Designed miniproteins, single chains, continued (2). Designs and how they scored, part 20

Each design is a single chain, and the fold is of that chain. pLDDT is the mean over its residues in the fold that is shown.

## One batch from the design tools (miniprotein)

Design m4671
Fold by ESMFold2-Fast:
Structure m4671 (fold): chain A 116 residues (1-116)
Amino acid sequence: HMEELLQQGKEQLDSLIEQARQLIKQAIASKDKSVADQLVEQMGKLLEEAIDLVQKMGELDKEAGIQLAEYAIERLKELSEEMRALAPSSGAARKAAELLDKAIEELQKLKKELQS
């Protein structure tokens, strides 16, 4: 059932985004630049997993993939806006915003490919 697959995809995506949010929060709070950089890198890997999840959904059903991509883009835009607000005072927030923007661009491209 496609609705069930889409719901499971959204739940998995929410888990990945929440893990990414927690890593960013820890990176911003860290006084150790090397630790902060490692946490931001780990967040980048979670974003890659989120993109892979959307791609796999699109391979199962194009419409479900498009809907999951739209959901992911919206959630990541919200997080990117939060990070951009913190970027003037935090290098970790600035790097996180850059990685989030790249993930959003990749998801927008994937959505466009699925619509073709």
Scores: mean pLDDT 88

Design m4672
Fold by ESMFold2-Fast:
Parts: structure tokens; sequence; C-alpha cells
Structure m4672 (fold): chain A 74 residues (1-74)
């Protein structure tokens, strides 16, 4: 589904940020800042794509939880 596609791409972006952050020895705060920007971008992409509010909130929450779990690995 379109929802699954957006969530997959968001998780891939979060993984990329996390891996780059670890390789470049970025601070936890810098990695968190980049995650927050990625989540914001996701929300705007979903809104622009006409994803209904209920689905949009669900996707954003899932992506945010995924990012927070990555922060716990730092």
Amino acid sequence: SKVEEFLKRAKERIDEIFQEGKEKNLSKDEILSRFNLAIRDLYEELKAAGIPDEERIKIVQEAARYALDKIDEL
C-alpha cells in the first residue's frame, strides 16, 4: 500500500541518518535533530500526498518510535 511505501522509505532514511551519525561520530543531539527533521519531512510528504489524517498520524508515530529505538542504541 501507499502507506507501507511511505513508512518503508521513512525507516530507510532513519537507518541512513543513524549509520552516518555513527560513522562520523556525531553527537546524540545532532542525530536526534536530524531524526526530527526527517520526521517533519515525512509528515509534509504524507500531507502533500493526500494521506488521510488517521493514516498520517499512524505512519508518523511508527516512524518516530523507530527513530527513538535507534537513539536508545547510542
Scores: mean pLDDT 83

Design m4673
Fold by ESMFold2-Fast:
Parts: C-alpha cells; sequence; structure tokens
Structure m4673 (fold): chain A 78 residues (1-78)
C-alpha cells in the first residue's frame, strides 16, 4: 500500500468513523503527509482498526493487528 493509499484510508476513517469536519480532516491529512512516513501512517491506521476491533469485542482481530504493529515497530528499530 502506498503513502497515498494510506492517507486516503485515514481520511475516510476520520470523516466516517470519527465524524470530524472536512476542513479539520484536510488539515490532519496535510500534517500527516508532511511529517509522517508510510510506516507511521500504516501504524496509525492499524491502531484505529485495533480500537474498532476492541470496541466490537473481537479479541482475535485485536491480536492480529497488534502483531502487525509489532512488525512495523521492529522495522523502525533496524
Amino acid sequence: MTKEDLLKEIRERLTKVYKKPEEEVEKIIEEMEKNMTEEELEALLLQGRGYEAEQAGDEEKVAEIEKKMLEIAKKRKE
């Protein structure tokens, strides 16, 4: 997944899941594009999905997302 794809998905979540105003979402996306790497964006997206899975009580999905986040953190420590 490209940085552009990650930003698009984050934008959709901020708008639909978090119900943020479009103007606020645009500022957040611009800030993320400027200051965050693809790996950091992927980690944030996974964290959001993990929160949703936790709210739904899907422990298996939470564990899967945590494992993916750990892999990203491991790459950052290389």
Scores: mean pLDDT 73

Design m4674
Fold by ESMFold2-Fast:
Structure m4674 (fold): chain A 80 residues (1-80)
Amino acid sequence: SEIEELLKLPKEEAIEKLLEILRTSTDLNVIREALEALVKLTTPENKEKIIEELEKIARKETDPEKQRLLLEAIIRIRDV
């Protein structure tokens, strides 16, 4: 998948590209895979920045299912 290819990149570059996919994609399967990858790349050092970016995406989101997935991912990331 495109997400699996992104995970081969350096961590910071992978995170930026995953966030871009989350901003632009309407495919819920791609969104789920991107959020799962983003959770795996989350560390105590980067989690606050990732949460801030996901909250910004969620605030602009009009699809309730995509918004729900983003908010669930934020909860998981806070536990890192």
Scores: mean pLDDT 87

Design m4675
Fold by ESMFold2-Fast:
Structure m4675 (fold): chain A 73 residues (1-73)
Amino acid sequence: MAKEVLKEFLEKAKKEGDEFLAEQLEAALENDDKEIYLTAFGWLSYYYRLKGDEELAEKAEKVRNELIEELKK
């Protein structure tokens, strides 16, 4: 699930021309690690709040919280 959502954010970043964000998300997908995904979704949540897109920020935060639960088993 996290991987699919991250790919969706990557597509949006590429369409918007945000090369920095796109590169960070590609690196996270390449590593395919839950701790890396936590960091990526934390950045996405903050980034979209700064852009005024609270719905996307909340979606990123939701996935991050799910990953935290998985890491703690």
Scores: mean pLDDT 79

Design m4676
Fold by ESMFold2-Fast:
Structure m4676 (fold): chain A 75 residues (1-75)
Amino acid sequence: DVVSGPLTFEGLRRDEQIERLRRQGVPDPEGELRAIREAGVRAARSRAEAGDRIEVTVTGELDPAEREFVELLRR
C-alpha cells in the first residue's frame, strides 16, 4: 500500500515481527515479512516517482540496510 503522510520506521526487532506473524498462523513468517517489506519498498518508490514528498521519521534502532532505505526515501 502507498503510505500517506510521514513514513515512520519503528525500531521493532525483526524477531518481534516474525513472532507476530507466527501467532497469526503464517507457515513461513520470515518469507512473509520479506514479501511485506518488498511490497512496501515498491509502493514507496512508485509514490516518489509520482512526485510526492515522503517525510521520514525514525523512532528506534535500525539495521544498516533499513537506514540506507530510509535515506533513499528522504532524497
Scores: mean pLDDT 57

Design m4677
Fold by ESMFold2-Fast:
Structure m4677 (fold): chain A 93 residues (1-93)
Amino acid sequence: MKLTPLPPEEARRRLQQWLLFYRLHEVEGLPLEEAARRARELAERGETLSREEQEALLERLEAKVREALEKENLDEESWKEFDEVMAQLRSIL
């Protein structure tokens, strides 16, 4: 499948936005739409999480995504792709 490559700095910003969303929704208890809006606004302002917070939130997010994907009964190839994506995300923290 075609991937649009992002510069490392832009990839980090998008990861920050996703982790901010996860923190706002799962940790702070905001509704999905509110958390998504606020995460986007914070990321656009250049608000960043510490590396330790990023790693902790990414680990929690990975666990939640795995749980959701297990309900969809994905094949082994899809799980391998997921693991590769997660490894790449950890490398750009």
Scores: mean pLDDT 72

Design m4678
Fold by ESMFold2-Fast:
Structure m4678 (fold): chain A 60 residues (1-60)
Amino acid sequence: MEKTLTAVASAATEEEARAAAEAKLNEQLGDFSEILDRKVTVVEIGDQYVVSVTATGIAK
């Protein structure tokens, strides 16, 4: 069974925004036995970075 999850976070730096988004996503990945695909999208808005992390995996 495939499942797709997305988490979004924003911070003053790309690194911080990405870390926050990945932390949110990892909290949801407990249902996944394997990750098949992972995509990261970064958008710069003024002095902030908005990062979206999407993972597609096998739920078991």
Scores: mean pLDDT 78

Design m4679
Fold by ESMFold2-Fast:
Structure m4679 (fold): chain A 68 residues (1-68)
Amino acid sequence: SDASAGAAARGMGEQAVAEAREALAAGDHKTVDRTIAGLRRGLATAREAGLEEMAAALESQLKDVEAL
């Protein structure tokens, strides 16, 4: 279901934000950039597929990573 997909995307996004935060603290901006690129790709795919709940979860996670 879309709700299940959104929950999975949120969990993966929360882990990605945590890993990006640790990478940034270590000076690894390349890992942060790769995480942002991955989330943007996922968001574009979710929007194209009309998966609104997944898109909302990915958009939230993208904003969290971009705010680091």
Scores: mean pLDDT 75

Design m4680
Fold by ESMFold2-Fast:
Structure m4680 (fold): chain A 103 residues (1-103)
Amino acid sequence: FEDEDRRRMLEDPRFLPKELYLIDAKLNITPEQEIKFFNYIYRRGVENGEPISVEGISETLGMPQGTVTRILQAMEDRGMLERLEDGNRYKVTEKYKEHLRRF
């Protein structure tokens, strides 16, 4: 029942690396969409350990698949996500989960 620390983490600029934030801004994503995107990744990928798909995010959040793909690729390049063998799904890395556990 401590929602405040979780909300602060998701709203904290340290949760989103500066490079990813700038990429999202260049992709014409609203701050609301960015928050929903990372909430989706956190709940599905971190809390549940589920694979994250481009299609699933696109359909759930109403974001274009091309935009979602670019964000996920940027997160993969930063070591936050690992692409699965089908090339369409991603797993949150233990390294990124350890980073998030600091909050």
Scores: mean pLDDT 68

Design m4681
Fold by ESMFold2-Fast:
Structure m4681 (fold): chain A 61 residues (1-61)
Amino acid sequence: SAMAEKEELEKKIEELEEEIVRLSNQIRDALKEGADLAKIQELSNKLVETSLELSRLRKEK
């Protein structure tokens, strides 16, 4: 059903938005803890990937 597919898409968008907030908080906490640059880079790369996926899904609406 197209309506069920739209509801699943909206849920996935919400999950990705929550993931972006979570990753942003993890980067902030890692910086406060003096984590190494490699960990910060990994989290930043995940944030970029998640943001691109969110942008892609939003265009499908």
Scores: mean pLDDT 83

Design m4682
Fold by ESMFold2-Fast:
Structure m4682 (fold): chain A 86 residues (1-86)
Amino acid sequence: DYISDEELDKLLDVFLSFLKTDPSNGVERVVNFLKNNKPQLTDEELVELAVRLLKALPEEQQPEALEKLKDVLSPELLKKVEEALK
């Protein structure tokens, strides 16, 4: 079963707390969480989660964060995230 929109919002809140407490390492913490827990996200939900995380960061930090997210995003999903940030 894929996670609900409510569970996606809760997951985003947790990830935003990682970024808020340690902006420099918070993205790595998010990537490690996704790798270790492998939540049942649809491609659309994963793109939405990545876009919302990146938009929560200062624009200057978004390129480095996007680079870290390459570990959990396929090249096709990465393009969708980049298009949504534009």
Scores: mean pLDDT 76

Design m4683
Fold by ESMFold2-Fast:
Formats: sequence, C-alpha cells, structure tokens
Structure m4683 (fold): chain A 86 residues (1-86)
Amino acid sequence: SMEARLERIKKEFEEVKKFIEENYSKLSDEEREQLKRTIRAEIERLRSGQEVFDSQGNPLSPEEKELRVKELEELLKFLEELEKER
C-alpha cells in the first residue's frame, strides 16, 4: 500500500539520519560539503517536475516526492546546525 511505502521510506531515512548524526564529526570538510551538494542535487531533481524513478524503475508518486523533499530539507537543516556548533 502507499502508506506502507511511505513508512518504509521514513524508516530508512531515520536510519540514515542517525548514522550521519553519529558519524558526521568523523567526516572531512570535503566529505561534508560533498554530502550537502548531493542532498541539494536530489532536492532539485525531485522538484524538477520530471518523472523520478526508484531503483526498481517505478515512478515516484507525488506523495513520495513530497516526503523525500521534506526529509532532505530537514537533513540539510540538521547538518547546518551541526556545523554551527563547531
């Protein structure tokens, strides 16, 4: 179901965020900048209005795109706060 797909995306993202939180201090300046660039590029891709496909070749629904953008924006804000504390 759509709800199960959204919950899976959310859970996978929570695990990624936790990994980043625990390991961000171990990243080089170049790795931190590359991570932020990758996140921004993905947000732009999701907002482009073109069809975005998952690893199985299925197009992402508007709901899945919206959730991913929201989570990526929250991640960028989190990374900016971590940099501010250094």
Scores: mean pLDDT 76

Design m4684
Fold by ESMFold2-Fast:
Structure m4684 (fold): chain A 87 residues (1-87)
Amino acid sequence: MAAEKAVEYANKAGLYTIKGSKTAEGGAGGAIAAVGTGAGAYFGLSPEEVRTSARGAAEAVRFGAEGEYAEEGVRYAELAGEYGVKA
């Protein structure tokens, strides 16, 4: 189901943000933003709100993490938004 995939990808975005984190607090912030996007999709946020949250989560990952882990985190945050919109 699209909502379940949104949550799964949000969790993966959070995990990769933590792995690539420049600081523990930065990684936690990015992970919270990503998971929040998935949860919002699951509980029926509008497609526009899901897109905005996914964009924010991707930005949080970009600033909180670096290298290949940041790229993976951004990719999963974007996928969480994509599947959240479809839900």
Scores: mean pLDDT 62

Design m4685
Fold by ESMFold2-Fast:
Structure m4685 (fold): chain A 94 residues (1-94)
Amino acid sequence: TTTTYPVTYTEETPEGVKLYSLFGVEAGETVLLTVNATGEGSKSTLRTPSGPTKTSEGKPVSLREVAGDVPHVATGEVFGPFKPITFSFTAVRL
């Protein structure tokens, strides 16, 4: 059985960064985090508290990680142009 935590959030920052925070993940759980940015010129960068950074242009990015000692939180960062584009950040418990 998998638990999915879909988060789609649009907030413009001065740096053109959209931030996503994931809650409800327990420390020590293994999760698959996925960022999918769609639309012309879209980019996504996935940063996790304990994992490597991955970046893609126009393609999904996925990382597996073990949640750290900060309970119930994992954070993703998405950067893109502020044109009509869609960002999706999801987490699946493994």
Scores: mean pLDDT 56

Design m4686
Fold by ESMFold2-Fast:
Structure m4686 (fold): chain A 85 residues (1-85)
Amino acid sequence: EIEIGPLLRELFSYLEKLAKEGKGLEVADSQLPYVALFAIEIYKKTGNKKILEVAKELAERAANSPDPYIAKAGKIALEYVKKAE
């Protein structure tokens, strides 16, 4: 069934592809903080600084959201980025 490890690896591949293709991160605003948190966990396992940079960008975009719930979640994700740095 659904296991977190495979989901994190799939997300890692997705984030690497987006970063390599040079496209803006096409993530729905409501998903930004969660994708950032997953990217931080992938960074902790791989040491890939590029994934940490992606996590920071997603968290900052969420923190600047006009939606107060998304902005709060984004600020929490930014604190996790600081802990990973």
Scores: mean pLDDT 70

Design m4687
Fold by ESMFold2-Fast:
Structure m4687 (fold): chain A 68 residues (1-68)
Amino acid sequence: SIKIDPEKFKEALETLLNGGSVAEAAKILGMSPSAFSRLFTSLAGMSAREFRALPEEEQRRLIEQLLG
C-alpha cells in the first residue's frame, strides 16, 4: 500500500488547483498517474476525468474542501 505524506498531498492538490496535470500531481507524491487517479477518486468521490470536466470554480471549491 502507498503511504501518503500530508505535506506532499497538499502540494499535489494545489498543483491541480493551479491548472497542473494529474501526472504532475502524481509525480509530487512519487506515484503513477493511475495510482493518483484512484486515490483522488476515493477522496473526492469522483474520477479525475469528471473533476476536470467541472467549471474551474467548482474544481477550486472541491480542492479547498479536500485540503481543509
Scores: mean pLDDT 78

Design m4688
Fold by ESMFold2-Fast:
Structure m4688 (fold): chain A 92 residues (1-92)
Amino acid sequence: MKEKVLEAIKKALEEARRLHPEDQPAVDKAYQTAEEAKDGTPEEIARKVGETLVEEGFTHGVRLLTKAAREVSPEYAEALDKGIVEAARKKK
């Protein structure tokens, strides 16, 4: 399950990178965040990835990441949403 969630998130990030090459630095940072957090829980990884994307100013791919996580578990999709909300709060 954990590896399947990680692969789904990485695939969604790669697709976002292909569709929005102008946001490549943000996608690269999110990918790095997923790699650094790979030993955590799937929910923690999803949350950190969402947080990184908001902090780097990339929101175009968020829907793709949430969809990929939801295909595995609603709980993982919720974790991604929590990361996005938390990053937005920190900016304000």
Scores: mean pLDDT 70

Design m4689
Fold by ESMFold2-Fast:
Structure m4689 (fold): chain A 77 residues (1-77)
Amino acid sequence: SAAARAARIAALEAEIDRLTAELRKIQSQLEELREKLDAEPDNEEIRRQYNELVKRGEEVGQRYLALVAELRRLRAG
């Protein structure tokens, strides 16, 4: 139904907004860690935190892309 489709679109948009906010937080944290790593290039703990956050960003980014693709298909059909 049109109502069910509209509800699904709204749910996808809300989840995409949530993931967008999460990606912005990850970006800010990566920038902070990069500045710390520039100050202390041999700090293995900061490097480890940076690498872990990069992986998390990749995972969140993949989920974001999947939902955007689903939203595009749903709007086109």
Scores: mean pLDDT 90

Design m4690
Fold by ESMFold2-Fast:
Structure m4690 (fold): chain A 71 residues (1-71)
Amino acid sequence: SAAENAKRAADLFETGLLYERSYLVSGRQEDLENAVQAYQQALKVAPPESAEAIEARKRLEALQQKSGFVP
């Protein structure tokens, strides 16, 4: 359902935030990869105009620009 997809998107977005925070502190490549994956998964299930989709895209673009990471 749309409500289940919204909850899943929110959970994935929060997972992305946790790994992004870990990456910014640790510099560990696996934390960056996990953050990117979580944001990408959030974007797949989130409605395109949801707050989670907008923020996940913004954070994913910022991580790609700063790290040069291309999945």
Scores: mean pLDDT 81

Design m4691
Fold by ESMFold2-Fast:
Structure m4691 (fold): chain A 67 residues (1-67)
Amino acid sequence: SSEDLVARLRALIDSGEALDRRTVEAAAEIGNAPELYAVIDERMPAETTDEPVPESSIERVKELLGI
């Protein structure tokens, strides 16, 4: 459920996982989990980098969230 995904993301952030905001945003979009955007806005700072998001990073985050 979307609520379960939100709880998983919060747990990952609280555990100190090195999560890139843009990667998590991409995972939320692909996994059709718009509820994650509220957590991202609250817990993750806005990123100003021009670095591309690796597909492997997106896949890892999807696996961690179970989507």
Scores: mean pLDDT 73

Design m4692
Fold by ESMFold2-Fast:
Structure m4692 (fold): chain A 70 residues (1-70)
Amino acid sequence: MKAERQALLQELGRHAAEATRSLSEQQRQKIGEIVQEAVLKMDAATTLSEVRAVVEEALKQIDEIVAQES
């Protein structure tokens, strides 16, 4: 579980970092808030499936912010 959680956290961080390269400071702040909320929810999660669901939801929210700049 620990290794899988760390891998998912790293993936979320990489996705957020890539998304922020082309975004405004305000959008980058929103992505940072999404990542922080996801980390807190992941820490509260008791199963790997719950951790995956949290990461998937965070990735969708980041993608929605990126789409707004399109």
Scores: mean pLDDT 78

Design m4693
Fold by ESMFold2-Fast:
Structure m4693 (fold): chain A 62 residues (1-62)
Amino acid sequence: GAMAPVEPPALSKEELVARLEQVLKDLRERIPNPDALTQEHIDQIIALIERLAGKSREEVLA
């Protein structure tokens, strides 16, 4: 259903998923070694998710 909450995030859930898939593909091409995935890579992914979802840093740090 097209439920439009008051001032929704920059991206809808469906849009967010599509954007995340694009970002994951890009990261996978740049980082072909998933076994070598470190905290630094995880931090970059989190930062990208925050930007894509439009989520506040404060909420993430909660």
Scores: mean pLDDT 59

Design m4694
Fold by ESMFold2-Fast:
Structure m4694 (fold): chain A 68 residues (1-68)
Amino acid sequence: SPLVQQAVQNVMQKLQQIIKQRGGTLTPDEVLAQAYQLVQQEAQRLNLSDDQTAQVLAQVHAQVQAQL
């Protein structure tokens, strides 16, 4: 879904900004916690369905895990 892909991109962009501002001092658990918060915020902003939110969360989680 284009909307899901846009939400993933927005979440990852914001997460990268947070990581950069903290100079890479975040633990893997802290990165995942930030990612989950950003997914919830983006889901609210875009009025995503539960299925769309689950897809965004799964894709963000996979991308974050690949970077850890």
Scores: mean pLDDT 83

Design m4695
Fold by ESMFold2-Fast:
Structure m4695 (fold): chain A 66 residues (1-66)
Amino acid sequence: SLAEARSHVDAAEKAAAQGNTKEATDHLRRALHALGYEISAAEEAVKRAGPQAAVDAVRTVLDVES
């Protein structure tokens, strides 16, 4: 659901702000799963641009799905 995905993106943003990349990535995977997307996209986004930019990218996906 969108509400579930949004909750996980918010949790990922908090984890990223704390420097907890593993926890941020886990929450982004859960957000993408709730939206029906490939969970590997979360790991690739974090690897490419870091956890904060990955949060921003998944928020963009969430906005499209809204």
Scores: mean pLDDT 79

Design m4696
Fold by ESMFold2-Fast:
Structure m4696 (fold): chain A 61 residues (1-61)
Amino acid sequence: MKKLVVRLDPSLSREEQREFLRLLLDIARQERAKAEAAGDTETAAELEKFEAYLARLIEQV
């Protein structure tokens, strides 16, 4: 099972970390929309979980 994991560079400012996470969240949302359009429900579900994970990371940074 290949899981998408985000590594944050701890030397980056909290502002830069949040910006990076917001960019990943936007990309994940775009990829989920494509998966949904293609009928790939497994990929769409995995991306939805990844979006929730990213949203939590943004709140914690």
Scores: mean pLDDT 78

Design m4697
Fold by ESMFold2-Fast:
Structure m4697 (fold): chain A 63 residues (1-63)
Amino acid sequence: SVTPRDSAGFPSTEELLEVFEEATKLPDEEVVDFIARKTAGREVRLTADVPGLVRALREQRER
């Protein structure tokens, strides 16, 4: 897909970062559900490795 309009429907990087930052405070099980609720209606292609991304962010923060 090369339609630039498709990008306009995607939530901003800042919004996603805020969601992930809040998700890092939740247990792994709640993270998946939390992100699903935040992206409800957006249908973003975050990949299947969403829990891994949140875990990496949490580890980066807990230095």
Scores: mean pLDDT 60

Design m4698
Fold by ESMFold2-Fast:
Structure m4698 (fold): chain A 87 residues (1-87)
Amino acid sequence: MENLQAARAAYQALQKGYEVAEKKAKEDPEKALEYYQKLADLSRGTAELLRRLAQQSTDEADRQQLLQYAQEAEALAKEAEEKAKEL
């Protein structure tokens, strides 16, 4: 239960980080590059952590949700990397 709550919070934080990076890209492109790079690194680290938690889960439904968040975090990392290259 707590692991899923933490995973959900971590993923939501990554989504908010992406929104901040998009806003900064319009206001200050040089700062946006740094934000997108940090977001990409954080998202990849989060995906690795979530996969590790999934391996430790004894509940198959929780395991599938953790793997789904990991996949979504990896997708966000790729999107952030793409945005960083466009700046």
Scores: mean pLDDT 78

Design m4699
Fold by ESMFold2-Fast:
Structure m4699 (fold): chain A 107 residues (1-107)
Amino acid sequence: MAEEKVEELLKKTKEMIKELLIAEVGEEEAEKILKDKEKLAKKIEELIKKLEELKKTAPAEAHGSMDLTILTLKLLLAEIEKKEEAKDLREKLIELIREQEERAAAA
């Protein structure tokens, strides 16, 4: 189900953020950031902005994967902040996953 893929993407994205933080600041500081909702939200917001800028110059083939990653990060940010938009973002992510599955099946 597309919902299972959303949970898989969220899990994978959380691991990616953890690895990026460990590489940037080391394991101890990364754990502190991951436990601090405010610091984590700020890092996710920065990553979203960087990916949106990178998408402007990225090849067309990368846009689908980048859109999935950006939308997953936006959902994770909304869930951390407990915003109402988390529901709408989850629905958009489910739709995008279904579109990509249809596109993959057609290729």
Scores: mean pLDDT 79

Design m4700
Fold by ESMFold2-Fast:
Structure m4700 (fold): chain A 71 residues (1-71)
Amino acid sequence: GLTPEQREKIVEELVKKFGIPREAARFIVDSIQTRSITDFDVLADLLEKLYGIPKEVALKAIEFAEKQILS
């Protein structure tokens, strides 16, 4: 699994690259890392409802985070 330092680096990159709230970035990383939400379309819909992030931006942020976590 990710170290706490690696997790926070991904969170910071998501905030900087996509302009999303830090809470939303943490939610993305945690959801992918724990595999609690495996359908990224569902995760993007939740990000739009909870944090007001446009679905297209959320999907790009999720894809970026998944590549950082699983690569």
Scores: mean pLDDT 83

Design m4701
Fold by ESMFold2-Fast:
Structure m4701 (fold): chain A 86 residues (1-86)
Amino acid sequence: MSLREEAERIIEEAERVLGTARRIGLDPSLAAEEPEEAAEVWKRLKEVTERVRKEHPELNKLPNLMPGLEYLRREREEARRLLEEL
């Protein structure tokens, strides 16, 4: 697998999960501004989020939704940087 193919795969996976999170109301901007309050809010919505996770298996890879979204955003930016270096 080339570096470009690996970077594109990571970007695609991250964008798909982030897009799904945004659509279902997992606000990434809230996680960036107030991560602790975001975590508490999402804990209260756990039952709704759990159903969405069953329909979107990508979200099941995140042990904690708010930290997971930050991790995915970082991976996406790192993959984009890798593509720029190629």
Scores: mean pLDDT 55

Design m4702
Fold by ESMFold2-Fast:
Order: C-alpha cells, then structure tokens, then sequence
Structure m4702 (fold): chain A 67 residues (1-67)
C-alpha cells in the first residue's frame, strides 16, 4: 500500500481547501471505515515520514481521510 502517499494527498487536499485550517483538519481526519485502527496508525506514521511530517509531528495524529 501507499499509506504515506494517501495521507499526504489527504493533507494536501485539506490545505488546498482551507490553507492552514485545511492542513490542521487533514492532520486530524482519519478514515476509520477504511483504514481501521492499524491502518490509521500506519497512515499517520507514513504521513510523518512524507512531506507533511511537520504538521503531523505537531499533533502526532493520523493524517488520512478518503475525500
């Protein structure tokens, strides 16, 4: 899977939709219906490693939503 790319894409989509607010919303958005607990954790960790590391590190949250 490409959890890191998915999480980053979600964060970028949020950012594009609302700038800083979008980024913050994206970093807290977790699609549990698809990722589940384990998948969400991986997505968050991948997001930290991906380009959104700074936003994710600040919240330490999973940043993945299926928009």
Amino acid sequence: GDAEEAARAALEAGLAGGSARGAATGSKMVYHGFFGPEGGRRAGEAALAAGSAEAAAKDGQVMAYDA
Scores: mean pLDDT 44

Design m4703
Fold by ESMFold2-Fast:
Structure m4703 (fold): chain A 60 residues (1-60)
Amino acid sequence: LTLSPEARERLASQGLTTVEEAARAVKNAYDAGHTLEEIAKGLGISVETVKALLEYYRSQ
């Protein structure tokens, strides 16, 4: 998984400095009942990035 510099900066500003941390945070939010669009808006990243992070989590 490759993140844009903008996505990395936004995630890092929330303490999510690794892809693994970001993927886990996205998975936890999704499991808590948030939609992909809500997660994307909350983190300031694209819905495509949220989907990629969920797939990354599934593959680990």
Scores: mean pLDDT 80

Design m4704
Fold by ESMFold2-Fast:
Order: structure tokens, then sequence, then C-alpha cells
Structure m4704 (fold): chain A 84 residues (1-84)
């Protein structure tokens, strides 16, 4: 679906911006996690997470408690997928 791809692209753009807030990054991770819960084969969402993880902005803010909580929730979900 085109609308979902645009939504994913917008999440990446916001979360990888040099001006991105902790809240924007945490929400992007949670939104992408929800998309992957509904559609684990969503390539755009997987690519989006990789882009966020490799961004300088994410690296600066990744240890913030709000971002860390979102990361841990996503990691737990992804590990469950690998063990299923």
Amino acid sequence: MEAQRERVERLVERATSPEATVEEIAEAIRELGRILEEDPDNEAARDALAQIASSPTFKKLRDDPRVKEAREELLAFLLAQLEA
C-alpha cells in the first residue's frame, strides 16, 4: 500500500533529522514496531529501522530512557520472531 510506504518514509525522515527530538525517535520506533507486528514481511519498515539505527541523530539520543524503552520493546519483539 502506497499510503503505508509514505507513512514509513515520513517516520524515517523525522527520526533521522538532526533536529529530531527524543519523543520523535521513540514514537518512530514504536510505530515501525506496530507495522512489523501487523506485517512482519514489510521491507520498508525493516529498512526504516536500519536507517534510524545507523543515523548520527539516533546514536546521540539512543541512551535516553524513552528511546531506550522503545528500543527494548522492539528488540524483544524481534527476538521473539527469530525464536518462533
Scores: mean pLDDT 77

Design m4705
Fold by ESMFold2-Fast:
Structure m4705 (fold): chain A 78 residues (1-78)
Amino acid sequence: MKVIVVGLEENRDVLEKIAEALRKAGHEVYLITAKSPEEARKKLEEAIKKYKPDLVIADSGVRDVAKEIAEKYGIEYI
């Protein structure tokens, strides 16, 4: 599957570990980090249009934004 992992820059090390675990499981993973939920919204929309992912995984800091955008584009969200 194509997976986007999105979160706040402060959580990058945790998000990188999630992305690495998913890549080891055979998924194509795109990691997106942002300084704010507003920046995450813009970056996530751009990435969805570019990569057309099957799944979005978000940290708690951007969860509401990621859920909204994933639902808008008909993408599964965790």
Scores: mean pLDDT 86

Design m4706
Fold by ESMFold2-Fast:
Structure m4706 (fold): chain A 80 residues (1-80)
Amino acid sequence: LVEEARRYGAEAVAALDAGDFDTALAHFRKMLELAVQSGEREALLFAIGTVIRLLGALYEAGDDAAVARLTEIIREAEAS
């Protein structure tokens, strides 16, 4: 579970580096769901690091809609 979450996180970063924000957000959502389900501190800390990287890239791109989607993904995970 933790390993799978890390894999999705790596895929999110790879998609981000390719400029595919939709794919990056989809992979990040999956990573966050798995990290929350695992209850593992290390998985959650990795998710936080991924959020910071995604926010930086989306902010530089000026994609306010993608930033809003990322915020909703985080809120939904917190409600779980």
Scores: mean pLDDT 75

